# Designed miniproteins, single chains, part 69

Each design is a single chain, and the fold is of that chain. pLDDT is the mean over its residues in the fold that is shown.

## One batch from the design tools (miniprotein)

Design m2539
Fold by ESMFold2-Fast:
Structure m2539 (fold): chain A 100 residues (1-100)
Amino acid sequence: AEKEEKLAEAIALRNEGEKLFLQGKYEEAKEKYEKALELLKEVLGEDHPEVAIALYNLGLVYKKMGKEEEAKEYLEKALEILEKTLGEDDGLTIQVKKEL
């Protein structure tokens, strides 16, 4: 139950972050995505597709904030995980590549 509860909390935080991002509340979205990322890493490990999605979301937040170097670091890490776990031809992998 504890791991399932942490995973559910992480997904809820990611969804709230996405809602805030769509509202242009980038600093608030960043906070939600950072908390989601910590929980996802604890439950699923660092090299999981759900972790890559959280890294991708943070990369997009940093892009919107004009922090291009930080954005690139998050997007490259997300791409590395997705290429390793889902492959180069996966739709999520292709989507992340387009942001770089």
Scores: mean pLDDT 88

Design m2540
Fold by ESMFold2-Fast:
Structure m2540 (fold): chain A 74 residues (1-74)
Amino acid sequence: SPFDEELRELAERIKNAKTPEEMIEAYIEMAKLIKKHISDPEALATYLGLLAHEASELLSEEDAERLKKELEAI
């Protein structure tokens, strides 16, 4: 589906990110795409939490905290 293709492209952007900023931007776009397709607030919160957790393993503490706040604001 177009949704699956966009998710794969965003996952590839995260994998190939050369800077923390590029990675954060890709995660935010992925979160926005997920929000567009998930109407249940509990399911959305779960998926955004998983993205924040994944990013915390790849980013510095400061950058991970910044991303977490951006995801909570979506």
Scores: mean pLDDT 83

Design m2542
Fold by ESMFold2-Fast:
Structure m2542 (fold): chain A 60 residues (1-60)
Amino acid sequence: MTEMTFRFESEEEAKKFAEILKELDPSLEVEVEGTTVTVRSDLPIEKLIGLILRAIGDLL
């Protein structure tokens, strides 16, 4: 299991990022706490990083 934590400038950005990730892969466990997003997954780290980069691109 892979776990990664990200901090954003605002709670709105954090929630939007979490929403995009769940749209890309509903199997991801995504937790939002204020400006922090924690992602837990059984996916290989390379695939998880790919999804994260995609979500960041969609967020911008």
Scores: mean pLDDT 81

Design m2543
Fold by ESMFold2-Fast:
Structure m2543 (fold): chain A 55 residues (1-55)
Amino acid sequence: MEIPEEAKEELRKVLEEDIIPSKETLKEIAKKFNLPFSTVKKEAGILTEELLEKE
């Protein structure tokens, strides 16, 4: 499933503030962009790996 760039940017901002965001924070992003929670959680995992590798 394709994630809008705006949703990816929101996830990046959240992960830069807290690498392990709460389930509720991820659900809020999913609701804001009308995305399935599973999709947002998966993308958050990918972005967390990128941040940990110091992209």
Scores: mean pLDDT 73

Design m2544
Fold by ESMFold2-Fast:
Structure m2544 (fold): chain A 81 residues (1-81)
Amino acid sequence: TEEWIERSKKALEEAKEELKELAKRLYEVVEKGKDSPDAVELYSRAVGAIMRALALALEGDVEGAKEVLEEAIEELEKRVE
């Protein structure tokens, strides 16, 4: 059926935009902390979260990928305050 293919394409495009926005927010949080003593640790944690989210997205777990990025943003925002 064509509906399955159309739904899959729409979901992929929506997921791509959402994940890009979350990754952008994560990088913005790290950029705020770039001059702190913990800058290297903050950057390493952000990269790790992005890599894990990418792995989940490639396995088709877009919701898990979004959750990983959202959790990383929340955790790192607390560290740059």
Scores: mean pLDDT 75

Design m2545
Fold by ESMFold2-Fast:
Structure m2545 (fold): chain A 102 residues (1-102)
Amino acid sequence: VTLTQSPASVTVRVGETVVINATASSDVNGQLNWYQQRPGGAPVLISHNGQRFDGPARFSASGSGTNFTLTITSAQPEDTAVYYAQGTDGVWGQGTRLTVVA
């Protein structure tokens, strides 16, 4: 299985909604995780198998089969990070770089 993320990079203003997509080459049986990696930090698991694992209520994950979405409502400066989808068999998406500006 391969994971393709879109967009590769996005810049939004504080308070805007961000939608990050991940497409799998085959069904991952709902086993898709989302990780947040802030500059200089380690990746942090923020969604596990479609459930929000940790973090603020403005983060949500959805999707099934081959199409998955991470949505960030009311983006904040601290949301500036690279977001990675991870699927079955340890496959990783290439990442989406999010920049939130005032």
Scores: mean pLDDT 79

Design m2546
Fold by ESMFold2-Fast:
Structure m2546 (fold): chain A 94 residues (1-94)
Amino acid sequence: MVDPTQFENEVLGSLATMAASIAAKYVPDVRELAERAAEVAAELARSTDPAEAAELLRRVAELFEEAAEAAKDPEASEELRRMAEILREKAEEL
């Protein structure tokens, strides 16, 4: 229905934005990193280039890994780390 590349980037951008919103809500300690991840995710949602999308996904994953390390709550840390792994794995597919 939609261009496959654009659809893929929109789905990945939405997933990254949701993850960043969760991080900002549950881990105030890492709010700055979560906000940066949300900005990169917004760029991803607008991208139609698979190579650019892969790079942006890696950047979001890296920010979530940093947020996970900074998080004081073990549950929040595990959620952020899990999202980072999913995004990194997806970037390798592109």
Scores: mean pLDDT 69

Design m2547
Fold by ESMFold2-Fast:
Structure m2547 (fold): chain A 83 residues (1-83)
Amino acid sequence: SNVAKTAAILIRMVGLMQQARLLVKTEKNWEEVARQIQGLISELQSLKDEAIKNNILSKQEIEKMEGILAELQKIYEEVKQKA
């Protein structure tokens, strides 16, 4: 169902953000952290694009994903400055 698909996407999105924050707090190799966060950004971007293509998300839910992408990009830039 659309409800189950939407819930799975939003849970994955939150998980990707939590993984990025944990990487920043626990990792000491900033170049490796930057590479991993770039991968998380790519995963979320692909997830958003597929969700839009399949019309399974509302405009509000898409805006939430775009907000998380912006936060991940900000974390990436901050980490890249430390590398």
Scores: mean pLDDT 82

Design m2548
Fold by ESMFold2-Fast:
Structure m2548 (fold): chain A 64 residues (1-64)
Amino acid sequence: GSLYTLPPEEKLKEWLVKQLEAAGYPKEFAERIADLYLKALNSDDETRDELEREIQRIVAEARA
């Protein structure tokens, strides 16, 4: 497939999944976090801030 036809959000999602997998999280968990982040990108500023805080909290708690 072409490397230049994917939208920026899809690239960001793949990058996030890779980051979380590199940190030792399973793919299913990484995809869930990436989905929340993608949702934040398509939300207003208030919802984005809430989703970003939720993502950070989930990651921190799961890492503990």
Scores: mean pLDDT 71

Design m2549
Fold by ESMFold2-Fast:
Structure m2549 (fold): chain A 71 residues (1-71)
Amino acid sequence: LEEEIKKLEEELKKDPNNAEAYMRLGAVYYQRGEYDKAIEAFKKALELDPSNEVGRLLLEEIERRKKQAEA
């Protein structure tokens, strides 16, 4: 998991407009329960590709789960 994050960070360092890498980074953070980082990554992916329905639905789900976890 840490190795996957580092690999994705290196991909983003080379291409900061890589929406796919942000989607993967968000998914990894979500699997780790790091909802804030997952939300930031998915928001960045959607800024780069607003037509990404999967990213939008995942962002909504994670924001909902974060609210439940903070309550």
Scores: mean pLDDT 79

Design m2550
Fold by ESMFold2-Fast:
Structure m2550 (fold): chain A 72 residues (1-72)
Amino acid sequence: MLSEEQRRAMELAEEAWEAFKKSGGDEEALAEKLRELGFSEEEAREVARRVAATKDESERERLIQEAVMRFL
């Protein structure tokens, strides 16, 4: 079962995903959001690039979730 910290990470990942969608798929906007969460510039750009390269909505959300959980 997910811990409260893991559940919080998933919630933050969903917020980052929604910000990405609202920006129209702008990878720079996603990178800025990830930097706000504590990612380095290089790490944020790499995650944003992978998400932007993915056309499947569920896969994009999952990539953000995995990245946020890894770095919290």
Scores: mean pLDDT 77

Design m2551
Fold by ESMFold2-Fast:
Structure m2551 (fold): chain A 74 residues (1-74)
Amino acid sequence: SKDAAIVTAAELLLIGTELDAERGLLDDEGLRAQLAGAEEAVEKAKEVASEEEKKRLDELLERARAAVEAAIAA
């Protein structure tokens, strides 16, 4: 469904952001831009997500934020 596609896209963006931060291939500006795009996708996904999907999005978002923050601090 369209709603499931929106939620899945946000999850994949968060996972990709965490991996990009861990790989160390992007500069600080690139990582901040990647995270901002993922956060926007999460906001849109939460409009259609179930309670279980929202919990998963929040978990993935926390991990992506932590990875970006750690990469920028290094």
Scores: mean pLDDT 85

Design m2552
Fold by ESMFold2-Fast:
Structure m2552 (fold): chain A 62 residues (1-62)
Amino acid sequence: SMEAGRLLIEGARELAKKYLSEEKAEELEEVAKYTVETQDVSVEAVEEGLKSLKELLEEGKT
């Protein structure tokens, strides 16, 4: 869905920007765009995935 795609792209970019780097945010934004174009993703799956990723990245944050 378009909404799921926007959430994935925006969420991946913001998480990478916050926990990794601006360069990684650009890389993950492109990967998220490719995923949206090649895979059917639901809003629920995107929200759960981003939540899990955020928790994983928070555990590694100094």
Scores: mean pLDDT 76

Design m2553
Fold by ESMFold2-Fast:
Structure m2553 (fold): chain A 94 residues (1-94)
Amino acid sequence: LADSLVKHLNLPRSTAERIARAIEEAEKLKDNSMEVINKHVKDIKTQSFVQEIYELYKNKAKSAEEAKKIVSVIYSDETLEKIVKAILDYLKNQ
């Protein structure tokens, strides 16, 4: 997941790795609460972003249009397309 986030969202490697660890633990525990995410990501805005990525991943969003129905935060269509591409690339390599 970290490699996919760097490729599609151009995130710093260290940030992408923290996000990937948070999502991996949330999936193992089936809990994407702030308490779980906060173990890996301390910034509140990034915590919310991780929570949204997890919901998109869990629901297997295939397009920006599907993503809009899932996320509670307003993102640009371009940003949602990049997030969806990152998730889909990760899922293909599993």
Scores: mean pLDDT 72

Design m2554
Fold by ESMFold2-Fast:
Structure m2554 (fold): chain A 79 residues (1-79)
Amino acid sequence: MITQLDDADRQIIGDVIRQLQAGRVPDDATRQQLIAVFQRRGIDQAVIDAIRNATTPQQWLDAIGRAIGWDQSFVDNIL
């Protein structure tokens, strides 16, 4: 559950998740916005690097899940 993010951060993450659930890879502008959110949050550099290098919706979702700690069943339901 996203308990440590402000409303603007949640809007950016929500937009990315909606694109990924539709089977779309976000563009570079959206990628940079998400990276900025994770950097402000002090998220592990390995997770930020995973977002920079993500080329499939599943790679994006895995990295986001590691950053925000949602349960595995959420990820499994969107495959």
Scores: mean pLDDT 72

Design m2555
Fold by ESMFold2-Fast:
Structure m2555 (fold): chain A 79 residues (1-79)
Amino acid sequence: SAEEAIRRAEEAGLSREEAERLLRLQELLRRGSLSEEEREEAAEALARIARRAGLEVSVEEARRMIEEALREMLELKAK
């Protein structure tokens, strides 16, 4: 469940707000079809999660990563 995912993230040291942000990012990536606004939301969420984990990722770099992940997901569905 969503609450179980949030609980696991909190046990890993994330705040509830950070856990909810991670869950929202997972939901967006699972859906695969994103609006321009949702892509920007996903990029900002990824950048914040990465920085919290000690990784230096800009929003621009995160946007590229999101676009690449969505492309790979579409190619996997075409196999």
Scores: mean pLDDT 75

Design m2556
Fold by ESMFold2-Fast:
Structure m2556 (fold): chain A 86 residues (1-86)
Amino acid sequence: NEANENLRLGSVYLRQGKYDEAIEHFEKALELNPEYALAWLNLGKAYFKQGKYDKAIEYYKKAIEIGDEKIKKEAEKNIKEVKEAK
């Protein structure tokens, strides 16, 4: 699945600190599957790592809207981390 492959590649770039490349791949995953809650979560993480806190919160909220309980808990935890960083 091309959406899954883009999510996987984005996650690799995110772990390497290559946040722009990570964002491109997560955005590609979301173009292919807009309901991919994990891609919204990881897009938020990438923006948080870039210090783009308002964008991070926006995308974490998207993950909460469509995600399962596990994704919702992770996104809520990440929103708290963003607020502490401001």
Scores: mean pLDDT 88

Design m2557
Fold by ESMFold2-Fast:
Order: structure tokens, then C-alpha cells, then sequence
Structure m2557 (fold): chain A 55 residues (1-55)
């Protein structure tokens, strides 16, 4: 479930578990900030948010 996705995503993206949990309720501004900080596309963060919500 969600815990396994958080563990994998932390390894792959560099986001902390707390930042990934915050992503569940993140607005567009928060997603853009995280995308810029970690060099990840906003589209990739939206896909990750969906995966976290579905698990």
C-alpha cells in the first residue's frame, strides 16, 4: 500500500516521507514548489499524488 509507495518514492525522488504525505493534500502552488526544489516535473508529482491516493 501507501507506505511502500512512500518508501520507493523517497528513494527515487529525494522527497521526505513528510513531503510525500503533504503531497496528498497539496495544491498547485505546493506541487510547483516541490517540483522546482527536487527537479521533478509537475506532471510526475501529479501522477505520484494519484498513486498515493489510490493506495
Amino acid sequence: GRELIIRIATHDTGLSAAELEALLTADDATRRRLAEKYGISVASLRSLQAALREN
Scores: mean pLDDT 79

Design m2558
Fold by ESMFold2-Fast:
Structure m2558 (fold): chain A 58 residues (1-58)
Amino acid sequence: SEVQQKIAMYEVKRYKGLTDEELLKIVEETNGDPEKIAEKLGVSVEGAKLVIEYLKKL
């Protein structure tokens, strides 16, 4: 859901202090691989998938 995507983004940004631009660079570097993104961000694979879905809407 959109609400869950926004919550996941808020927690990632707050916890890691990353901007949307920095998150986009991580997604590009990993070719959108949710497992690699999860490892880089220190979140679950499900959390990484929510972040990817949010960024696709921007």
Scores: mean pLDDT 75

Design m2559
Fold by ESMFold2-Fast:
Structure m2559 (fold): chain A 98 residues (1-98)
Amino acid sequence: MLEELEKRAEAGDPVAYISLGLYYANRGEYEKAVKYFEKALELAPESEQADVYTRLAEVYMELGEYEKAIEWYEKALELDPSNTRAQYLLEKAKEKLK
């Protein structure tokens, strides 16, 4: 599975990059997850970018980088203001800086 995802990502599949980011985030390898999500953003259509922004913000929350998490949640909400999960997690990130 992993090797197939890496080959698909190298071929320019943004969904493969999202899958790799989730794979590494689930394993606690947050720096690798960030790199793969950033690659997904470069290739993903605008309709998928809000989800990738939310995933990046969640990784930065796990890393304790709350200011970066806030920036990514705000970008997600610019694309999809109705994302109640991103709204909730944005407030949680702001609480960490108080």
Scores: mean pLDDT 82

Design m2560
Fold by ESMFold2-Fast:
Structure m2560 (fold): chain A 59 residues (1-59)
Amino acid sequence: VDLVGLARRYLAEAERAIAAGDAERAIRYKQMAGVLATIAGDEELLARAQELARRAEEL
């Protein structure tokens, strides 16, 4: 899996964690996706990771 593909997988895991009410898991996967998105230079994925961070803080 390339960096973008891996970041997308981690964002999907973070979204599942938010749906389950698991803030710790959501934050962990979001952080990993954000790092990968930054390395890949994908601003759209980075923006999604930041949005998931805000949603995780509401749990």
Scores: mean pLDDT 79

Design m2561
Fold by ESMFold2-Fast:
Structure m2561 (fold): chain A 73 residues (1-73)
Amino acid sequence: MEEIKKKIEEAERLARLRQLEEALKILESVIDQIPEELRPRAIKILELIIKESHPDSEIRKRAEEMLKKLKEK
């Protein structure tokens, strides 16, 4: 729990610093372990990455795929 929360906080910080690839990598490493209560925070980070990513970039595509996974049941 604590470790996953810390990694999400780290990803949020990196995304705000425009380190989008690093932020995305951290989220990918914990995507299957994100509990319900941290899902909204992870979604906000992914939305930020998508917004700031270049159109047609692999980073945007990966972030969109992860966002779909988190929004599904």
Scores: mean pLDDT 80

Design m2562
Fold by ESMFold2-Fast:
Structure m2562 (fold): chain A 63 residues (1-63)
Amino acid sequence: SAAFMEALRLGAEGVRAFEAGDLERAIELYERAAKLAEQAGLSSLARVFRENAERARRELEER
């Protein structure tokens, strides 16, 4: 589905942002990916993206 492919695209961009140290952007992208995955009925994928967003938030707090 278009929503599934868009969720994967945003998730991949989130990973790249995280690897670049842009934690605020990574959080935003992961949250958007999770919302799209949830709307598409992909609960497990949404959970993974939310966990990634939470990890990025913890990393940001360590600064």
Scores: mean pLDDT 87

Design m2563
Fold by ESMFold2-Fast:
Structure m2563 (fold): chain A 89 residues (1-89)
Amino acid sequence: SAMEEKIEETVKEIKRIMKKALKGEISEEEALEKIREVLEKAGVPEHLIEGIVKYVKTVLDSSKNLSEKEQENLIEATGQLIKKEILEV
């Protein structure tokens, strides 16, 4: 569906933002604000946005001591979890 495709693109953009934060290209605070904006523009309900942003913060904080490969795997897993939460109303 068009909504499912929009959610896939939203999750893809969130993963890009997370990768930039872990590479130090943007701050964690900037990344979390950008992710909130992406979710809002996608029409995700506010109650889910707050939970997703909090979860992403936990993932970013936990990823600081991981290898690049492990960080990529965790970002991919996070993206799948976010997609599931948005699609499972």
Scores: mean pLDDT 84

Design m2564
Fold by ESMFold2-Fast:
Order: C-alpha cells, then sequence, then structure tokens
Structure m2564 (fold): chain A 68 residues (1-68)
C-alpha cells in the first residue's frame, strides 16, 4: 500500500540522517520525494505516486549497497 511504502521511505530517510552527515543529501532527496508523492495523492494521481516512491527506494538501496 502507499502508506507502507511511504513509511518505509520515511524510516530510511530518518536512518540515513541519523547515521552520518555524508548521507544528508540522500535523506533530503527521499524527503522531497515523499512531499511530491503526498502532493500527487491530494490531486488523485495514485499511480504516479507509487512509481515515485518505488524509484526513490531503489535509488536509496543502491546507495546503501555502494556505501557498505
Amino acid sequence: SFEVEAQAVENLADLLRRSSPKFQSVADHLEDVLKQAKELAKKGDFETKYRLLSEANQEAIAFLEESA
């Protein structure tokens, strides 16, 4: 569901922000994507908001894998 995916992205952004200042830009990006998804939800564009969250989650996972 959108709420589950949004919560996952929010939790990931929070984790990154607490882990190191070097992850600040990634955390900011995830927060911006969440804001965009919520704006799209207000306009009734449900399909686009899911795609946006999925793409952000994939980008964050790739970043974390590279940062091991």
Scores: mean pLDDT 73

Design m2565
Fold by ESMFold2-Fast:
Structure m2565 (fold): chain A 58 residues (1-58)
Amino acid sequence: MLMRAVRDIPATGADELSLRKGEVVEVLAELPDGRWVVRSLATGEAGLVPREALEPAE
């Protein structure tokens, strides 16, 4: 499932992914705390992102 960042998202933890507004990611897993494991389509890097910072890209 493809999502995009609604704003710039800084990585503040070692397992978090930094994203720029409009960057498209693939959702790999959902966590019970409201974070998602995603992979950036631009860089191929994977990490945690807050769910509220993403919207559907399709």
Scores: mean pLDDT 80

Design m2566
Fold by ESMFold2-Fast:
Structure m2566 (fold): chain A 112 residues (1-112)
Amino acid sequence: SHMEERERRLLEEVGRIIQRIGEIAAKHPDLTYGIDGAAIREAVRALVEGRPAPTLRFYISGKATKEDIDEIAKALKELIRIVPPSGVEIHIDLEDPELREYFEKKVKEILK
């Protein structure tokens, strides 16, 4: 159906964004991230059906570079644009307090 085709295309787009985040994390063994894939699939379905999407939850911890943070923030911004959630919850537990503050600032800019 038309709705099934739209859902498939959105899942492919979202899958590419999540893959980019995973590739960044894979380069850094001390960097951990979490995103709920089931919640993302439900968000795409909700969007296609005209229903409110669930809350997007993202977790990041450990060691990262400013470049990694910029790329992850860019990917999260694209994800929110494609599947606008009803709310966003981002938990940041980075070892470097300057990078933690930097990412918190980036998140605030994304949520405008």
Scores: mean pLDDT 83

Design m2567
Fold by ESMFold2-Fast:
Structure m2567 (fold): chain A 60 residues (1-60)
Amino acid sequence: SKVEAVNKAMEAAYEALKSGKTRDEAFEAGYRAALEQGMSEEEARKYAKVALNIAEIRLK
C-alpha cells in the first residue's frame, strides 16, 4: 500500500539521518525503500521527499 511504502521510506530516511548521513543520502534511502515497495520512480521520488520531511520532524 502507499501508506506502507511511505512508512518504510520514512524509517529508512530517519535511520540515515540519525546515523549522520546527509539529507541527500537520507532521500536516496527513502527513495530505494519506496521502489522496493513497488512504487514507480516518479511516485518513489515524490513520497521519498514527504518521508524525508517527516523524518526531519521526528528528529526535533
Scores: mean pLDDT 84

Design m2568
Fold by ESMFold2-Fast:
Structure m2568 (fold): chain A 97 residues (1-97)
Amino acid sequence: SDEKSLLETIKKVFEELIKALRDGNVEEAEIYLTLAAMTLAIARNAAKQGKLSEEFKKVVEELEKLFDKMVQALRDGNYDEAIKLAEEAKKKAEEAI
């Protein structure tokens, strides 16, 4: 399903982001951060168009909140907190698959 494919993509992007952050690879982290933002925007737009279930819309909203907190943690230089938030986002996407 489109929902499952989006969640699998979100999970993989956060997995790669976590690896980049743990390795201190800023360039790779910025690439995966951008991909996460784009994939979440696609999911949000699909939800607005009525193409997604109400349960999936709630998961997307929760993932967007975690993403916003993660971006703030990165701006503050709190890399350990950013990694924990990314791990929580990955887990939420995985559990929704």
Scores: mean pLDDT 85

Design m2569
Fold by ESMFold2-Fast:
Parts: structure tokens; sequence; C-alpha cells
Structure m2569 (fold): chain A 100 residues (1-100)
């Protein structure tokens, strides 16, 4: 399906943007790398039609996003933390649409 391919491409782009935001906010390259890795694993599961595995990896990515937001709050970067939360919710929505 053309729409699914477009959603996957958007997820890849948004995951890279999200990882960069997290790296800049937290200074944690491992956390940023983990976000990209989880996004790629979720995409592989989507392409294989494995909805359960795709949801598991999307949830794990969301958990890392929320952890990054908490770290940004602890650093006094409230606006950045709120942006990370917003991007985390956007990623969840994109994954849900792609998995359907």
Amino acid sequence: EERKKKLIEEIKKKAEEFANLVREATGDQRLADAIVELANKAIEAIEKGDKKTAYRYSIALAMLGLAAAVEAYLRGQDEVAEKIIEKTLEMIKLFDEAIK
C-alpha cells in the first residue's frame, strides 16, 4: 500500500529528528541511538506484518522519549521537555497509523 510506504518514510524522518532533539536536550547519545534503533525495529516488524512486535517497539520508543523529557525537566529545560513529549505523541500516532 502506497500510504503505508509513505507513513514508514515519515516515521524514519521523524525518528531521526526526534533522536537529534533528545541528544541536544539530554546530551545522551546512547538514548538518541536507542530511539533510532527502536524505530527501525518497529518499521521492520510493520513491513513483516507483525503488529504485536511493532507495537512493542513503538511503546519502548515512547518510554525512552518520556524518560528524555523527565531528564530535560530535571535540567530546567521545561520547554524542551514539553516538545519531547509532543514529538513522542506524534511518533505513537504515526506508528498506530502504519501498524493498522
Scores: mean pLDDT 86

Design m2570
Fold by ESMFold2-Fast:
Structure m2570 (fold): chain A 101 residues (1-101)
Amino acid sequence: DEEFLKKVQEEAKKLIDEAKRAYEEMVGGDVETARRALERIQEIYERAQKLYEELKKNSDSEVAKKAYDIAKQALDTVKEYLERAQRFYEAGVRALERFLA
């Protein structure tokens, strides 16, 4: 089903784009902005994981396998943004602690 694959591709792209925008806002903002952006990326990661898990259950067709692979790539990309966001936030918190010490 070509329409099904198109919908999965559109949702995957949306998740990646949202994670990228949240990360860009984090890098350009203060520590409070960084915390809120991290929370948004965590939510996007949960949505990506849910999409991946739903598609994994139906991997018995060639179309379903392609959809699963697209969702997995999106999950992996969002996870990279989440890990980068976590490191950025932790570094910012440590810098503030050193400045206040």
Scores: mean pLDDT 83

Design m2571
Fold by ESMFold2-Fast:
Structure m2571 (fold): chain A 61 residues (1-61)
Amino acid sequence: SEARERLNRLILKAAKAALDGNKEEAQHYIDEIRRLADEHPELREAAENGVKAIEQLIAET
C-alpha cells in the first residue's frame, strides 16, 4: 500500500537523520510517522517499532 511505502520511507529518513546527528530532523520524521499511524491504524505496530528503533539511535548518538 502507498501508506506502508510512505511509512518505510519516513523510517529510513528518520534513521539517517539520527545517524547524522540531526536530532531535530529525526524528531520531525518521528512526528510524521506517528501522524501516519493515527491515519492508518493497521500500521501502528510497525510505526511504533520503527520509532523505538530511531529513538534508540538518537540516544546512542
Scores: mean pLDDT 86

Design m2572
Fold by ESMFold2-Fast:
Structure m2572 (fold): chain A 64 residues (1-64)
Amino acid sequence: SDEELRKKGNELYNKGLELFKQGKYEEAIKYFEESTKIYSQLPDYRDSNKANENLLKARKELAK
């Protein structure tokens, strides 16, 4: 269901945030990519955009 997909996406996204806060940008990127894929299957694009924004931030940090 959409609710189950959202919960799964949120779990992956929150794990990505934890890793990002720890400076583990490469690992955070993987979790944000997975959460974005899950969220993109939902009619509400807001969560997908949020995850993608943090994905871009993590990639930018890794490139420094």
Scores: mean pLDDT 81

Design m2573
Fold by ESMFold2-Fast:
Structure m2573 (fold): chain A 75 residues (1-75)
Amino acid sequence: TITADGTYTLDKPAEVTVAPGVNVTINAKQPIKLYVEAGATVTVNGEVSELTVAPGSTLDLITKNATGDATVTVK
């Protein structure tokens, strides 16, 4: 879980949760699963295979590839 503002570089597949109210940029070199909690602001450079976004979140996706199995869930 990411609990602090900043820029994070992920060089392997990961499951990532962004805590409420956190503002982060994620540079993903491999596909990740992403959960964005309420009030979080997230920018992703990379591929997201599963995405769940809570109400009040802001998400900006700068993806290089789309996956056919990507799931987006808004809660």
Scores: mean pLDDT 67

Design m2574
Fold by ESMFold2-Fast:
Structure m2574 (fold): chain A 64 residues (1-64)
Amino acid sequence: SMEKEITLALGRMYVAIGDLLASKGKYEEAAELYEKAAELFKEAGDEESAEEALEKAKEYREKA
């Protein structure tokens, strides 16, 4: 559905912003954005992308 496509696009945007913050050493903020992305991917039914986003969040929280 169109709603799914929009939710997936928002999730991908949060990942992109998280990646940008991580590149600047803002690991805690990056982890928070990856967690938000994971929630959006779960809402859209994309469990694989949600798991990947959560794994990134965990990695960057450990660096923070």
Scores: mean pLDDT 88

Design m2575
Fold by ESMFold2-Fast:
Structure m2575 (fold): chain A 55 residues (1-55)
Amino acid sequence: SALEARLAALRAEVERVVEELGAEQERTGRISPELQARLSALVEELRRLEAELAA
């Protein structure tokens, strides 16, 4: 379904951001507040879509 495809795409985006955070932390010893905020927003969106699928 279209909703499941969107969920899969969102999960892939979360994984990408996590990899970027890890790479930045390894390179600089710090993490971007912007990337951290983006990850938080993506996780909230993911939970919302999963709730819609479970309903």
Scores: mean pLDDT 83

